# Designed miniproteins, single chains, continued (4): the designs that were tried, part 3

Each design is a single chain, and the fold is of that chain. pLDDT is the mean over its residues in the fold that is shown.

## One batch from the design tools (miniprotein)

Design m12071
Fold by ESMFold2-Fast:
Structure m12071 (fold): chain A 102 residues (1-102)
Amino acid sequence: MEKEKEFFLLAIAVQIAGELVLSGAKELTPEHVEWGKRFKEAVENKDIEKLKELYEELLKKLDPEQQEWLKKVVEELRKALEAEDFEALEKILRETEERILA
């Protein structure tokens, strides 16, 4: 995968993982604020390694069913990005958002 596509994939993966973690949270914690700051800095600096570290950390906070689902979503997004299939990408993102917000 091209570096730019890998950056977008990881940024999206971190956003989805963060949203899943926050959806289960009763209260905002200092750890949640730290994740947000780390995400912003990684995106501003286009730091793929920092996005990957944050993604792996957030993934570990999810239950096994959520981890397996997210891994499948990320793989589908990877394939759509590699193919430059923007219609498939938009559909995957829409279906993912609908499932998280349900």
Scores: mean pLDDT 82

Design m12072
Fold by ESMFold2-Fast:
Formats: C-alpha cells, sequence, structure tokens
Structure m12072 (fold): chain A 98 residues (1-98)
C-alpha cells in the first residue's frame, strides 16, 4: 500500500544518506517514488492524497539534494526533477479542489 511505499522510500533515503548516492539506489528510489505518486493519485480521500504527496515531495527534494551533492548523472538529476515537478503540479491541483 501507499504507507508501505512511503516507508520504503524513507528507509532508502537513510541508506543514501549513510552510504552515498549510487545509480542503483537512485533508480530504486525513482521506481518506488513513481509507484507512490500513482497510488496517491488513486486515493478518493483528497486530504490523505495531499498528505502523501507532501511526504513524497519532501523525500524527492532531499534525494535530489544528495544526488547533486554526490555528482549523480544528468539523466538521474533530470528524472528526479521531472518527478518532483509532477508531484508539485498534482499538489497544486488537489489544493485548489480541496
Amino acid sequence: GLDELLAELEALLEEIRENGVTEELIRRFLELAQKALREALKLEDLEKAIEALERLEGLLREVLGLARRDGASREVILELEELLGLVEIALGVLKIVL
């Protein structure tokens, strides 16, 4: 479920903080984050959807900062920025509807 995905993303962020950014860890993070976005957008409870997307936004911002610090590839940085942008757009839309 979504809470499980967000918990896995938080654990993976801690691993990235401790061990540094690797392509494998970032790719795993991106896959889980994309799943979390899809699951959040399926929620009928708009307040829960907003809460989940705000958590995901925070996690993406932190991973993007670490990826930039550790010199991750341009492809990885762009994928993180694109996903963050989608989350920010989704939050903007849902907050208007709420």
Scores: mean pLDDT 88

Design m12073
Fold by ESMFold2-Fast:
Structure m12073 (fold): chain A 56 residues (1-56)
Amino acid sequence: MSPRERLDRLIREARKRGNRRTPPLGSLSELPPLPDEVRALLDSPDETRLELLEQP
């Protein structure tokens, strides 16, 4: 088997096993990034947000 295919298979199996069992605490540190939609909202210009928040 090609190295790439072997790697992909291992990752796929690991993900399936992780879903069956409770993920270890280490998984919390490796949390995937938020969905693009949520990330776009968070990436909103902080300058504008800060001004809006401070404005009466």
Scores: mean pLDDT 55

Design m12074
Fold by ESMFold2-Fast:
Structure m12074 (fold): chain A 108 residues (1-108)
Amino acid sequence: GPKEEEALRLLELALGILGITLGLLEVTDGYENREEVREHLLRAREHIEKAIEALKKQDYESAIEHLERAIEELEKAIEAGKNDKTVVTAAESVIELLEEALEIIKEL
C-alpha cells in the first residue's frame, strides 16, 4: 500500500546516501579508523537490504529487526569516524531516514 511504498522510498534513499559515502571512502586517502568506518557502513547497508526484502514479503517484524541493527551499525560508524564530518553527517541523515521508515512500518 501507499505506506509500504513510502517506507521503501525512504530505504532506497538511505541506500543511495550510504553508496555515495562508501564511494568517497574508496577514493580518498586513508584516515584514522577508515577501515572500521567502512566495515560498519557495509554492515548497515546489508541490514537495510535485508529490511527491504523483508518489507516486500510483508515480514514487518524481520524488517524492524534489520533496521534496528542498521541503526546500531551506523552509530558505531559515527563513533569510529567522529573526526570525519562527511561520514558523521551522512550516517546521521541515514539514521533519520531509517527511524522514519521504522515509524511507518510499526503502523502496518
Scores: mean pLDDT 89

Design m12075
Fold by ESMFold2-Fast:
Structure m12075 (fold): chain A 67 residues (1-67)
Amino acid sequence: SAEELREQTRRELLALAQSYGVPREVAERLLNAGDIDGLLALIPAEQRAAARAQMEAIERRLTREHL
């Protein structure tokens, strides 16, 4: 369902952001606001391209699983 997709996406993106050193509370606030660019800005510049690619891959995978 759309609710399950949103909750799982948020959960996986939050875990990914934390793996890059973003504090949980900050990551949750930015994800709830839909501010992915703001979230990526908190990740070191040399890791941002990889983080963006991983976030996009998570979103694509979960969308396919819930279609």
Scores: mean pLDDT 83

Design m12076
Fold by ESMFold2-Fast:
Structure m12076 (fold): chain A 59 residues (1-59)
Amino acid sequence: MKEAENLIREVLGKELSKGQSLEDALAAAKKEASKYFSQSTVEKAVKKIEEEAKKILGE
């Protein structure tokens, strides 16, 4: 779980720094994490990171 969360945060941060929307950045992070982790693990990690990002950036 923590490894998937770390990868998703890393990809999300890189995509957001390039000017991608939160939705596009999360989609890219989910796609990348799906190469290394199970679908269930990726979905749980993405949901957690999305909730954290929405609190920072606003809905």
Scores: mean pLDDT 78

Design m12077
Fold by ESMFold2-Fast:
Structure m12077 (fold): chain A 99 residues (1-99)
Amino acid sequence: MEEARKAIEEGDYEKALEIAKKEGEELIRKAEEALKAKDVEKAEEYVEKLEEVVKLLEEIAERSEDPEIKKEATKLAIQLSFRIIAFKTEIDLLKRGID
């Protein structure tokens, strides 16, 4: 995520959005793999990283003057937020010994 932060600081919101989108997609896949393996600790780590991606997308949406970038960043932030809630629910169930 350092590269996405640098792109935001440079005003390159399109690049920042692309990096955040790719990182989000990879982290979702890794979180799903960790949950399938019932690796609660790794799943929690990937969820925390997804929360950082959401924060970056929110910052991109706030700072960008391009309506299309604002729209895409906001949409992705909302979509990732719902996925995070779902993952946290699955993690909680695993911690309680529920499948």
Scores: mean pLDDT 87

Design m12078
Fold by ESMFold2-Fast:
Structure m12078 (fold): chain A 69 residues (1-69)
Amino acid sequence: SAAREAEALALPEEVLEVAREVGEKLREVGKGVQLYAEGLKLIRESEKTGDEEKRKLGEKLIEEGKKTK
């Protein structure tokens, strides 16, 4: 992990704390990106199959992903 690698490099304690905080923030941003990507996949599949439920779910996931900051 990034935090473990930073510790191995004998970085100052304040730098290790910043690395931990950044890691948590990146995880939250990653959730939004994942929702957006999953929504796009569902919309693409709905276009191939004509599945309206997948289209609606995909649109909802894209909206949720865009709301994540």
Scores: mean pLDDT 70

Design m12079
Fold by ESMFold2-Fast:
Formats: C-alpha cells, structure tokens, sequence
Structure m12079 (fold): chain A 64 residues (1-64)
C-alpha cells in the first residue's frame, strides 16, 4: 500500500473539497485518500490519478 506524502494529502483534501462543492456532496478527504491508495500500487500511479481527477474537475467547473 502506498503511503500518502503530506503534499499528496493536501492535494487529495483540495480535490475532496472541490468535489463536494461541484457535486453537492459531502466527500471526506480521508475516504477519497483511502480510495486512491487502494486504486494505486505506486506514487507515480497515485499522482496520475490525482492529476486526472484535477483535470476532470477543472473541465466540469468550466462548464458551469
């Protein structure tokens, strides 16, 4: 299991907050972080998932 760095934890917290705002959900940062850790086997893969999620949210926010 990949341990989140402080920087990755901050990025996940920012994503969770943005998702909560965009989708009208209550997304706990710890739940999102755990899901991303479970879906990744390396820091490179984790960073790719974070980047993809950020890009998707940027696109959704631009459409609003």
Amino acid sequence: MVALTPEERQQVAELARRMSRVYGLDVPPEDLGAALQAASTSHDQLRQLIDQSRQHLDQVEKQQ
Scores: mean pLDDT 77

Design m12080
Fold by ESMFold2-Fast:
Structure m12080 (fold): chain A 95 residues (1-95)
Amino acid sequence: SEDDQRSGLVRQLDGKIGLIDDIIDGLQQEAKENPEKKKELEELIEQLREVKEEYQQLKDEIMNKNLPYDDGYKKLSELEKRYNEIFQKINDLLQ
């Protein structure tokens, strides 16, 4: 049902938001330990915060039923692509 799909999507969004918080905490520690990478890490942290805010907005839209499931899924797919691009940049910087 659409309610089951919405509940699943909300749980997925909560999981992603929590994961982004954990990654930000790790990158903040990395920036303290590696001052030469601090500026680039801070820029990536800002990009993660922006994507996190969009995940939070999408969650609110889904929970308040202001957005149909199909549109929510499309927005999630776009956010997942942006998250993956940022995560790849983090991996490239830290290698």
Scores: mean pLDDT 86

Design m12081
Fold by ESMFold2-Fast:
Structure m12081 (fold): chain A 100 residues (1-100)
Amino acid sequence: MEAVIRVGQAHSLLAMYISLEKLIKEKGITEESKEELKKLKELVFKDVERLLEEALENFEKLSPEEKAELQREAEAAIRLAEEVGAPERVLRLLRELAEL
């Protein structure tokens, strides 16, 4: 269960960032706001990477049902990560979780 929660948290962080980028397009962002978002993007990806690494470390403790749930969450997160242009390291971790 813990590993599933970690992937769910990573998915939520990616979804949050997508929502913020959409808000920018709607509200008209200044150069200052673009700089703040760049900083937020870096922090989000750092936290996502950590959460995914923690999920992998706890994978072997999961039941078959929990492993299937984690794989579904990872697959959903891959789509969001690709949409936001996540670093290759994040995409590799997500693909590893989705294929386990």
Scores: mean pLDDT 78

Design m12082
Fold by ESMFold2-Fast:
Structure m12082 (fold): chain A 67 residues (1-67)
Amino acid sequence: MADEYAERAERAGARGAAAGGEHGKQAVLWAQKSYEAAMEGDAERAKEYAEKAEEYARLASQHAGLG
């Protein structure tokens, strides 16, 4: 369901915001896009954007570990 992808994206956006940096900002932006797609009922785009948010959150966390 589109709402499930929005929830996944929201969690990824929160992790990205906590990690910071450019990848963290991208995670937040893709999370917002996923939420918007979910509100429009577009489950396919909501999923795609949630996956992008999760990927950027992962990259942000990896880069935050090296300071």
Scores: mean pLDDT 80

Design m12083
Fold by ESMFold2-Fast:
Structure m12083 (fold): chain A 69 residues (1-69)
Amino acid sequence: LSPEMENEILLALARMKISIGDKLASKGKLEEAAELYEEAIKILSQADPSDPEVQEALEEAQKKLEELK
């Protein structure tokens, strides 16, 4: 995989996890939702930190994780 393709895949995976986490949170499954947001953050930490989309997704995941507390 090229670095560009790898970044795209990491972004897609992280966004999928955030979406599933949102669904779990809406059902009151806060522990499971937190796990998905933490996994998304870990994936995004491996992505290109200069990519605005990566930065935005990371901020969203972090904010949502904090909102579960």
Scores: mean pLDDT 83

Design m12084
Fold by ESMFold2-Fast:
Structure m12084 (fold): chain A 76 residues (1-76)
Amino acid sequence: MELLEKYKKEIEEILEKLETEDLDEKERKELKKKLEEIIEKMRELGKRTLPPEKLPELEKEIEEYKKRLEEILKEK
């Protein structure tokens, strides 16, 4: 699962940067797009490489990443 672990680390790093750094709108959009692409790749890879028992855990983790992204990019 080296590629899945790499995707998870990339997601966490992007989320941390979006959460802690004062980024320009353009940079935020680029990071959001990259994060969404990585999440999609991670989901598809997980379906192919993980045991069925671990798929619900992966989906839960993906959902948590998506919620964190939405909260970070939320405009109020």
Scores: mean pLDDT 77

Design m12085
Fold by ESMFold2-Fast:
Structure m12085 (fold): chain A 78 residues (1-78)
Amino acid sequence: SLEERQRQLQQLREEALRLVERAREAYDAGDLDEADRLGLEATPPALAVGQEQEKQRERLIAEGQEEELQRRYEQLRE
């Protein structure tokens, strides 16, 4: 369902943000190798978020639910 896909998207966003935050902490600590590794680990979930958002947009447009798409976007912004 749309709700399930939105929850999955939110989980992927949270995973990507968590990895980026850890990379920032490593960078601030001077561990540049760890920061780079964590940043690279964030790439797959970030890519998956983009792909899922596009699929959701295409479905809602096809269903004539552009207002629902806008509402979901607001929810995902946090």
Scores: mean pLDDT 72

Design m12086
Fold by ESMFold2-Fast:
Formats: C-alpha cells, structure tokens, sequence
Structure m12086 (fold): chain A 81 residues (1-81)
C-alpha cells in the first residue's frame, strides 16, 4: 500500500524516535475531518522532514527528491481513503 511504502521510506532516512514522531503527525492528518487542519498537519510534516534531512547533511536536490516521493505516496494514501 502507499502508506506502507511511505513508512519504509521514512525508516530509510530517519531513526526510530524521528519516525514515531512524524507518523503521529501523519495519523492525525489522516484522521482529521477538517481540511484546513489536515493541510496544516501535512505542511508541518513536510517542514519537519526537510529540517531533519538537511540536519543529516542531505543536499538540497536530494531533499527535494525525497520530499516529492513522500508527497506522491501521501497523495495516493489520501486518494485511497
């Protein structure tokens, strides 16, 4: 499933604590009935991932590629709900 692929992608780049924190944000977004709150949570998710990847020394191009892949998987997950 797109959600399982997203989890594997997150685990590839993040440690266990970072993964659990970011998954909480995703789960809150997926359970939200308010579109504005969902958008806020997803924006926070991408901001946190970008910050973590940059802190880990990934290049701007690599960060952009990874974030785009995550966005595609999240869009597929939301479309399947």
Amino acid sequence: SPLEELKELLKKYLDEEEFEKLMEIIEQALSSTDERERQRLLSEFFREVEELLKKKGFSDDEVKRILHEMLELLDQTLASL
Scores: mean pLDDT 86

Design m12087
Fold by ESMFold2-Fast:
Structure m12087 (fold): chain A 85 residues (1-85)
Amino acid sequence: SLEERNAAQLDAIQKVIEQLEKWLKESEDPFTLKGLLRGAEVAIRRGELVVQNSTDPELIARGQEAIERLKKLKEEIEKKLKELE
């Protein structure tokens, strides 16, 4: 169903968040960080799609929380990239 796909997408986004947090903490490589930035942007777009397409208030709330966390990670990645230039 659509909601099963939405839940699976949120689970995938959560794993992306955990990976981004780990690599952001451990990486000083600009090419890796640019890859993380793209990953965050893709995950935000996917989270926004879940929020737009879901009728489940729990999935909408999870999606919104994930988007906010990803936007914060994106800012941190962008800041780290500027510091390495």
Scores: mean pLDDT 88

Design m12088
Fold by ESMFold2-Fast:
Structure m12088 (fold): chain A 90 residues (1-90)
Amino acid sequence: SSVEENKKLVEEIAELLQEVIEAYQNGDKEKYKELLEEIRKKISQLPEDLKKIAEEGLKEFEKALEKGDLEKAGEIAREMKLKIMEKLEE
């Protein structure tokens, strides 16, 4: 995939992670599950190196949400995006 295509995927994943936080806050369990499935689908389209970063980030993001730490979940989402964007510049 081109750098531009991967940047678009990462931006879409970041937007979906924010929607997951909103669905969690609203108690919308069905929307929460749907959004996580869409995120996993988009992560699967990334190159192997970026996919590993995104999968590890998503795991930590879900753990933060299970603890009700929305601030930490938001930090993890931002750090994941930053790491992938930095990797794309290499």
Scores: mean pLDDT 85

Design m12089
Fold by ESMFold2-Fast:
Structure m12089 (fold): chain A 79 residues (1-79)
Amino acid sequence: MPSPLELAEEKLAELVELIRNRAPFEEIEKVLDEVLELSIEYLKETISDPEELEKAIAQLKEHMERLKAALREAMAAAA
């Protein structure tokens, strides 16, 4: 059965293919959201302390939002 890590690797391959095919940012953002969801599932399996888990999830979400903003700016500048 596919593990969360295997699913995340598959989504990363999809992300690379979308970039190669010059997909719109909206499609790229959707795949990034799926990677974030899988990463949160992995954190829930790995971190047993609820307070540390909450901090890790919040920080991961913040990093993902910053990454999305940076990608959006880069793609806009390239157009």
Scores: mean pLDDT 78

Design m12090
Fold by ESMFold2-Fast:
Structure m12090 (fold): chain A 89 residues (1-89)
Amino acid sequence: GSLLTPEEIEKLQVEDVLTRVALAKYNGEDGVEAVRAELESTGTLTPAVKAFLDELEKRGYSLEELIEKLKSINKPTNKRIADYLKKKM
């Protein structure tokens, strides 16, 4: 809905994608490639999300770094996901 600013929508989209990349990497997939393919197949790959995935792939990342990033954005769901992944590492 239009109750969020474009900046808030972009932030929420990036946070959701970060969570999906962490889960895919935990499952032994290429996190960025797996999430990109899923979003393309569902027609939900936005330009902002694509730019974020491209940047993440270019810089490289570890599962541990993704877990720390999820914790830093201070959403209850992200904290639960990060704690779950950490316990299973």
Scores: mean pLDDT 69

Design m12091
Fold by ESMFold2-Fast:
Structure m12091 (fold): chain A 70 residues (1-70)
Amino acid sequence: SATQQTLLSQLESAVQEANAVPPSPLTTPLQQAIQTAYEAALADPSTIAQHLLEAEVALGLLDIIQAVLG
């Protein structure tokens, strides 16, 4: 569906943004969580919205880590 395609595109963007962050002990687990959410959404497209929300929360925490610990 068009809605699922839009949400999946947003989730792919979240993965790309996460992968632009340098790996570290604090950032790597969040990057892995975002990747896992993406893979879960691909396995079950009915869960795309839920996994996008989970990825956006993890991405927000990555942004906070970079801003504070930079």
Scores: mean pLDDT 87

Design m12092
Fold by ESMFold2-Fast:
Structure m12092 (fold): chain A 84 residues (1-84)
Amino acid sequence: MEAVREAIELEAEVSLLMMKYAIAKLAGDEEAAKEALEEAIRKAEEAIRRIREMLEREPNPTLERILRGLEEARRLAEEELKEL
């Protein structure tokens, strides 16, 4: 459960950054929105790397699902950043 808890915490950090992006976009602050997306991408990459390390030590289907969710979130953030 410890690895799953840590993975959920990492996922929550990325979700918070995506929320900051949404707020900045609604406020019309393109620069703040871009910064939030860039930070979300960096944090997602960190989370993905950390969860991959966990999976190498202790394979877990729940961790694999969280990893896939983070990979998709990263790709969506990258696509949004290109649109800005």
Scores: mean pLDDT 84

Design m12093
Fold by ESMFold2-Fast:
Structure m12093 (fold): chain A 93 residues (1-93)
Amino acid sequence: AEEHRREALEHLERARELLEEAAKTSPQSAQYREAVRLVEEAIEALERGDLEAALRHAREASQLVFAAGGDPLAMEALLELGRAIEALRRALE
């Protein structure tokens, strides 16, 4: 559980950084900024031990990034979100 929580946090933090960078130059800036907010909510939930809320917010962010499409950094963020979701799922086992 602890190892998977740490892994999830690392991937969520990287996804946030990639989405913040994508938002600076992308026509999808508003969608990427909203995805950053959802990732921040996932991180906050994870820090308070609410793994179910963290997983829900990470999935919401992933869906929004996928729907927005576009920027290569946002696509890297999507991969990082997938890794975070997998780690959160393992932490719940």
Scores: mean pLDDT 86

Design m12094
Fold by ESMFold2-Fast:
Formats: C-alpha cells, sequence, structure tokens
Structure m12094 (fold): chain A 66 residues (1-66)
C-alpha cells in the first residue's frame, strides 16, 4: 500500500511535468505545476501514512528532473 502510494505520487509528478513540457512550458513552470498537483491530490488522501508516501514519491520525481 505505501509502495503503491509512493509510485502513484511519483507517476503523477512525472506525468504532470511531461504534459507541461509538451505544452511548451519551461521546466521550472512544469515543476511548479507538478508540486501543486501532488499537494492537491494528497489533500484528498485521508490516511496520513499513504499521504506522506504519495508526497515523497512526488518530491523524488521532481528532484530527479533537477
Amino acid sequence: MLDQAYQLGYNVANSTIDNSLSQGLSLDEAIDRARQGVLNFASRIRDQDLRDAFIRGGDDAIQSRR
């Protein structure tokens, strides 16, 4: 379950970055959108451990992009 939450956060962040870049946005703009998307999605997760894992996945994905 935590692995799934982490992977979902990772995928959401990467998907948001890739989609934003494909729309002609800069990497900085894509990262800002990904951060907001991760936090917005995480706010709907009621379980704290799952929420934290999701956010960690998103943060790791963002860091991997520079």
Scores: mean pLDDT 84

Design m12095
Fold by ESMFold2-Fast:
Structure m12095 (fold): chain A 64 residues (1-64)
Amino acid sequence: MTRSDWLRAQAQRTGLSVSTVSQLVNAINGQPLPQDLVDRIRTDPDFAARAVEIYNAYQRRLRR
């Protein structure tokens, strides 16, 4: 599975855009997260829960 295929699958599963999923993954890898996404994680519990799902899915992808 390519990175783009995985990002699309996560976008469909969580209801987030592919670009948002990509930015969250980039932040997990040490890239700066855009301020609007930082604010949304802090103020929107549903978005924060989806971000945690992306984090956990990405960790599973890295393991095996």
Scores: mean pLDDT 79

Design m12096
Fold by ESMFold2-Fast:
Structure m12096 (fold): chain A 108 residues (1-108)
Amino acid sequence: DISAGLTHVDAKKEVPRLIEKAREAVKQGNYEEARRYLVKALYLAVQSNDEALVREVLEAVHELGLLSPRTVFDLADVLKVLQRDDFKKLLEEFVKKHGNEEELKALK
């Protein structure tokens, strides 16, 4: 909703919606589109300062098989731009649990 994006963003509603769009994109073989939805979802979750939503986005990345050095780089860039070292630590813990050494190297 463009109106919500301009004056108020309900991240608790928009983040799950973006995750569902990412699931649909994966079913269509459009992994780049799915990645874009999850990057946008992370941005909204971080802006709302909601750790539960941040964790939901990261789990969706893993569930949809989108965890790659490129995806980790894009997610880390969102956190760097927003200057959120607390959520960067969360991303690092997530990548250590579900990723490999190449994904860990993409964390910056």
Scores: mean pLDDT 80

Design m12097
Fold by ESMFold2-Fast:
Parts: structure tokens; sequence; C-alpha cells
Structure m12097 (fold): chain A 95 residues (1-95)
């Protein structure tokens, strides 16, 4: 499924972004999260499942809120929450 492939790539990019953020590489983390948001938007457009669409929109919202946080480092909890939503969407897409 194209939706599953997009969600898996978004999950991987979000994990890479969290790893980069943990190492203090804010610029790489930002690029990973921005690409993850792009793939999540594509997955939402292709998905015909309202629950998957809802979870994807929640993940995008969490990533956007984290990226808009004042200062140089977004909050880790927002990114972890986004990852959880992507994982839930993947579980639904695989059923």
Amino acid sequence: SEVIELLERARELTEEGLEALGRGDIESARRYFEEAIRLLREAARLSGDPEIERLVEQAIRALREALETPGSIPTLEAFEKALEYVEQALELAKK
C-alpha cells in the first residue's frame, strides 16, 4: 500500500529527527521533521480511512506545534506524541 509506505517513511524520518535533536543537530532535525510532515500530508490525501486521516492530522499538528515552539529546540514530548500517532496510523493501515 502506498499509504503504508508513506507512513513508514514518515515514521523513520521522525525517528531520525528525534535522534538528531537528541544529539543537538537542530538543523538536521528540522529538515527530517519537515519532510515527515510532507509525507504525512500525502498519506492523508491518499487514505480513504477516516481514522487514519484523523491520526495523520494529529501527527502533523504535533510536529508543527513543536517546530513553532519559541527558541532553538522544540519540545521532545511533541515529537514523541507525533511518532505515537504515526505508529497508530500504521497499525490501522496494515489491517
Scores: mean pLDDT 80

Design m12098
Fold by ESMFold2-Fast:
Structure m12098 (fold): chain A 78 residues (1-78)
Amino acid sequence: KIEEMLKEVEQRAEKEGIKLSPVAKEIVRDILTQLMNGELLTSEQVREYINILVTKAKLSKSDALRVIGMVFEIAFKS
């Protein structure tokens, strides 16, 4: 289920011109796992995930925000 959601995030990101590196996919998988376990993301945790997507996965801040939005949208559909 997590891997199916990750693939949907990747496909949606590609449609918006955002290519997810292996590092970005690992970060997205971590967020999906936390959400699917019923854990709420605090505003601080969201900021930290944006920061690591920018610094470690080399996404722009706007692309990181879009990816986080996709993750929430896909996780809440399941």
Scores: mean pLDDT 82

Design m12099
Fold by ESMFold2-Fast:
Structure m12099 (fold): chain A 70 residues (1-70)
Amino acid sequence: IQELKERIEEAAKKARELIEKGAPPEEIMKQLQEIVNLINELKKAGAPSEVIREADRRAVELARMAKEYL
C-alpha cells in the first residue's frame, strides 16, 4: 500500500509537470491513465476507503486541469 501511494504521488507530479510544460494531449492523457491504473491497484490491495478517496480526488483534479489546458 505505501509503495503504491508513493507511485501515485510520483505519477501525479509527472502529470502536473507535463501539463505545465505544454506536453501533447496524448502524453498527458496517458499519464492520467497511469494514475487511474495505480488507484485501481490500490483498491485491489485493500487500502482504506479514505486513502482511495483522496487519491481519486487528486486524479479528478488533474484531469480537470488537463481538460482546461486542452
Scores: mean pLDDT 76

Design m12100
Fold by ESMFold2-Fast:
Structure m12100 (fold): chain A 87 residues (1-87)
Amino acid sequence: SVERIKRALEELLKELPEEITVEELAERITEVIAEEVGPLSEEERQRIKDLVLEIARIELGKEADDVLNPEEQRELIEKVKEILEGK
């Protein structure tokens, strides 16, 4: 359920460190989605990670190795939630 994934992403935000790279956050978001949706292939996991990395590049101007502060972490998660709501 999209609502369950959105709640799980909100819980993830509470567990994040003060600084995390875009790549590390994309990996954590992918794991949260996999836990709610069920088993994902390696290709499906990579597609989700690639989508999150692209969102970070477009919305925040951040590349995979760039560090996100708590405000930027929240913005990225909100953009992911908006995409999930659009379906």
Scores: mean pLDDT 84

Design m12101
Fold by ESMFold2-Fast:
Structure m12101 (fold): chain A 78 residues (1-78)
Amino acid sequence: MLAIPPKGPTSAEAQRLLDDQLADINKKIAELDAQFKKKKSKELIEEMMDLGVKMLVLAVARSIGVSAEEIRRLLAKA
């Protein structure tokens, strides 16, 4: 059953997971922006947009204090 004592990360661990994911996404966006400045392509724009949406979703999840399980579900859909 899902309901045994520490189910996944504590609240602090969930925040750390979110911070790590946001940092990784920010790094990837910066790398894609650098590539886009050298090669202006639709594929790079689309990938940057996808990462931007994912980052927004994670930022909202962080602000409302969603569970680590919900964060993983959102990441899996992106």
Scores: mean pLDDT 66

Design m12102
Fold by ESMFold2-Fast:
Structure m12102 (fold): chain A 64 residues (1-64)
Amino acid sequence: KEEIEALKQIKEIAETEGNEAASEYAREKGKRLGSERLLQLGDMMKESTDEKAVELAEKAIKSL
């Protein structure tokens, strides 16, 4: 449940603030929750574009 809420928030941040902000949030939440999925998502978002970061977050949500 908390991981799903984090993924939705990560998508919102990627849409409004971009890939760097979304990456930082995903990494922080990943560390706090012990979620390898969120840590990996954060790493991928940092190396991506703003548009690609939104796609990554949406794909992660749909894979749950």
Scores: mean pLDDT 81

Design m12103
Fold by ESMFold2-Fast:
Structure m12103 (fold): chain A 110 residues (1-110)
Amino acid sequence: SRAERARRVDELTARALEYAVKAVEAVKKSKAKEEDKKKVIELLEEGATYAAQGRYAFQAGDEAAAVEHLEKAVEYFKKAAEEASKVDKEAAEYAKKAAEYAEEARELVA
C-alpha cells in the first residue's frame, strides 16, 4: 500500500541520516587534518540535507521531487565515502551505509 511504502521510505531515510551522523562522529574522532575532516563533514551534511528533503517531499506527495532529492543524497554520501576513506575507515563504512539506505529509499519512491 502507499502508506506502507511511505513508512518504509521514512525508515530508510531515518537509517541514512543515522549513519551520516555516525560517519560525522567518526571523522571528528579521527587523527586526520582538520581540512580533510571538514571536506568529509560538508559532503555528509549535504547528503543528510537532501535525504531529509526527499523524505519530506515524499510525505507531501511530491514523488518527482523525492526522487531528485534522494538521488542527490546518494551522490553526496558516495562522495563522502570516497573522501572519508582517506580520513577514517569506519567513517567511510558509515557513509557507504548512508548511501545504500538512501538508494533503497530512492528505488522505493521511483
Scores: mean pLDDT 91

Design m12104
Fold by ESMFold2-Fast:
Structure m12104 (fold): chain A 74 residues (1-74)
Amino acid sequence: VEELEEKLRKLAEKLGIPLPVLTRQSVTADSTTDLPLSEEERKALLERAIQGLIDYGLGNGEITPEEVEEILKE
């Protein structure tokens, strides 16, 4: 989960998008943060948020597939 949070942060910083704005648009994090999530549910939400950022960045030319691979590497 920590690795996914780090990747999400790197993508958000690269695209200049604040995490609260992104999570509101893709996962409605303000509603989900009021409820305790399991590690698996949190992982799934993070993966979805990461994919949303990738799709957005690739779609508007802010990020390249090469940069995505570099960010997603461990």
Scores: mean pLDDT 64

Design m12105
Fold by ESMFold2-Fast:
Parts: C-alpha cells; structure tokens; sequence
Structure m12105 (fold): chain A 71 residues (1-71)
C-alpha cells in the first residue's frame, strides 16, 4: 500500500539509504496519487536532498510528495 511504501521510505531515510527512500516515496505517490509526505517525512527528505544536491531522484521525491506551504 501507499502507507507501507511511505513508512519504508522514512525508515530508509533514517538509515541513510536516501536513493531507496526516494524510490519508496515515489512508489507511494504512484500507488496513491493523493499521497503527500507528512511534515516529519518532508523534513527528512529536505535534509537528504541538501546533503545530496546532485541526486535528481531525491529532488523529484521532495518536489512531488512534500506539500508546499501556502499563506
């Protein structure tokens, strides 16, 4: 399920497996197009993307699954 993929992605981020985590978040979005990362997952994804700025997969996962704060 999308929830299982998202949970796996969060665990992989905590383990430093950033590319595998990004794939799991994108899988969650593919399984449920309404999927959005939680605030906590978004924070972890932002940290991972900052440490790996050339990783397009991390950037794509962040851009597609983390909601942008509106006014």
Amino acid sequence: SAEEAAARGEELLRQGRYREAAREFLRALHLDPTFRASEAMGELLREAAARHPDDALLRQALELTVPRRGP
Scores: mean pLDDT 77

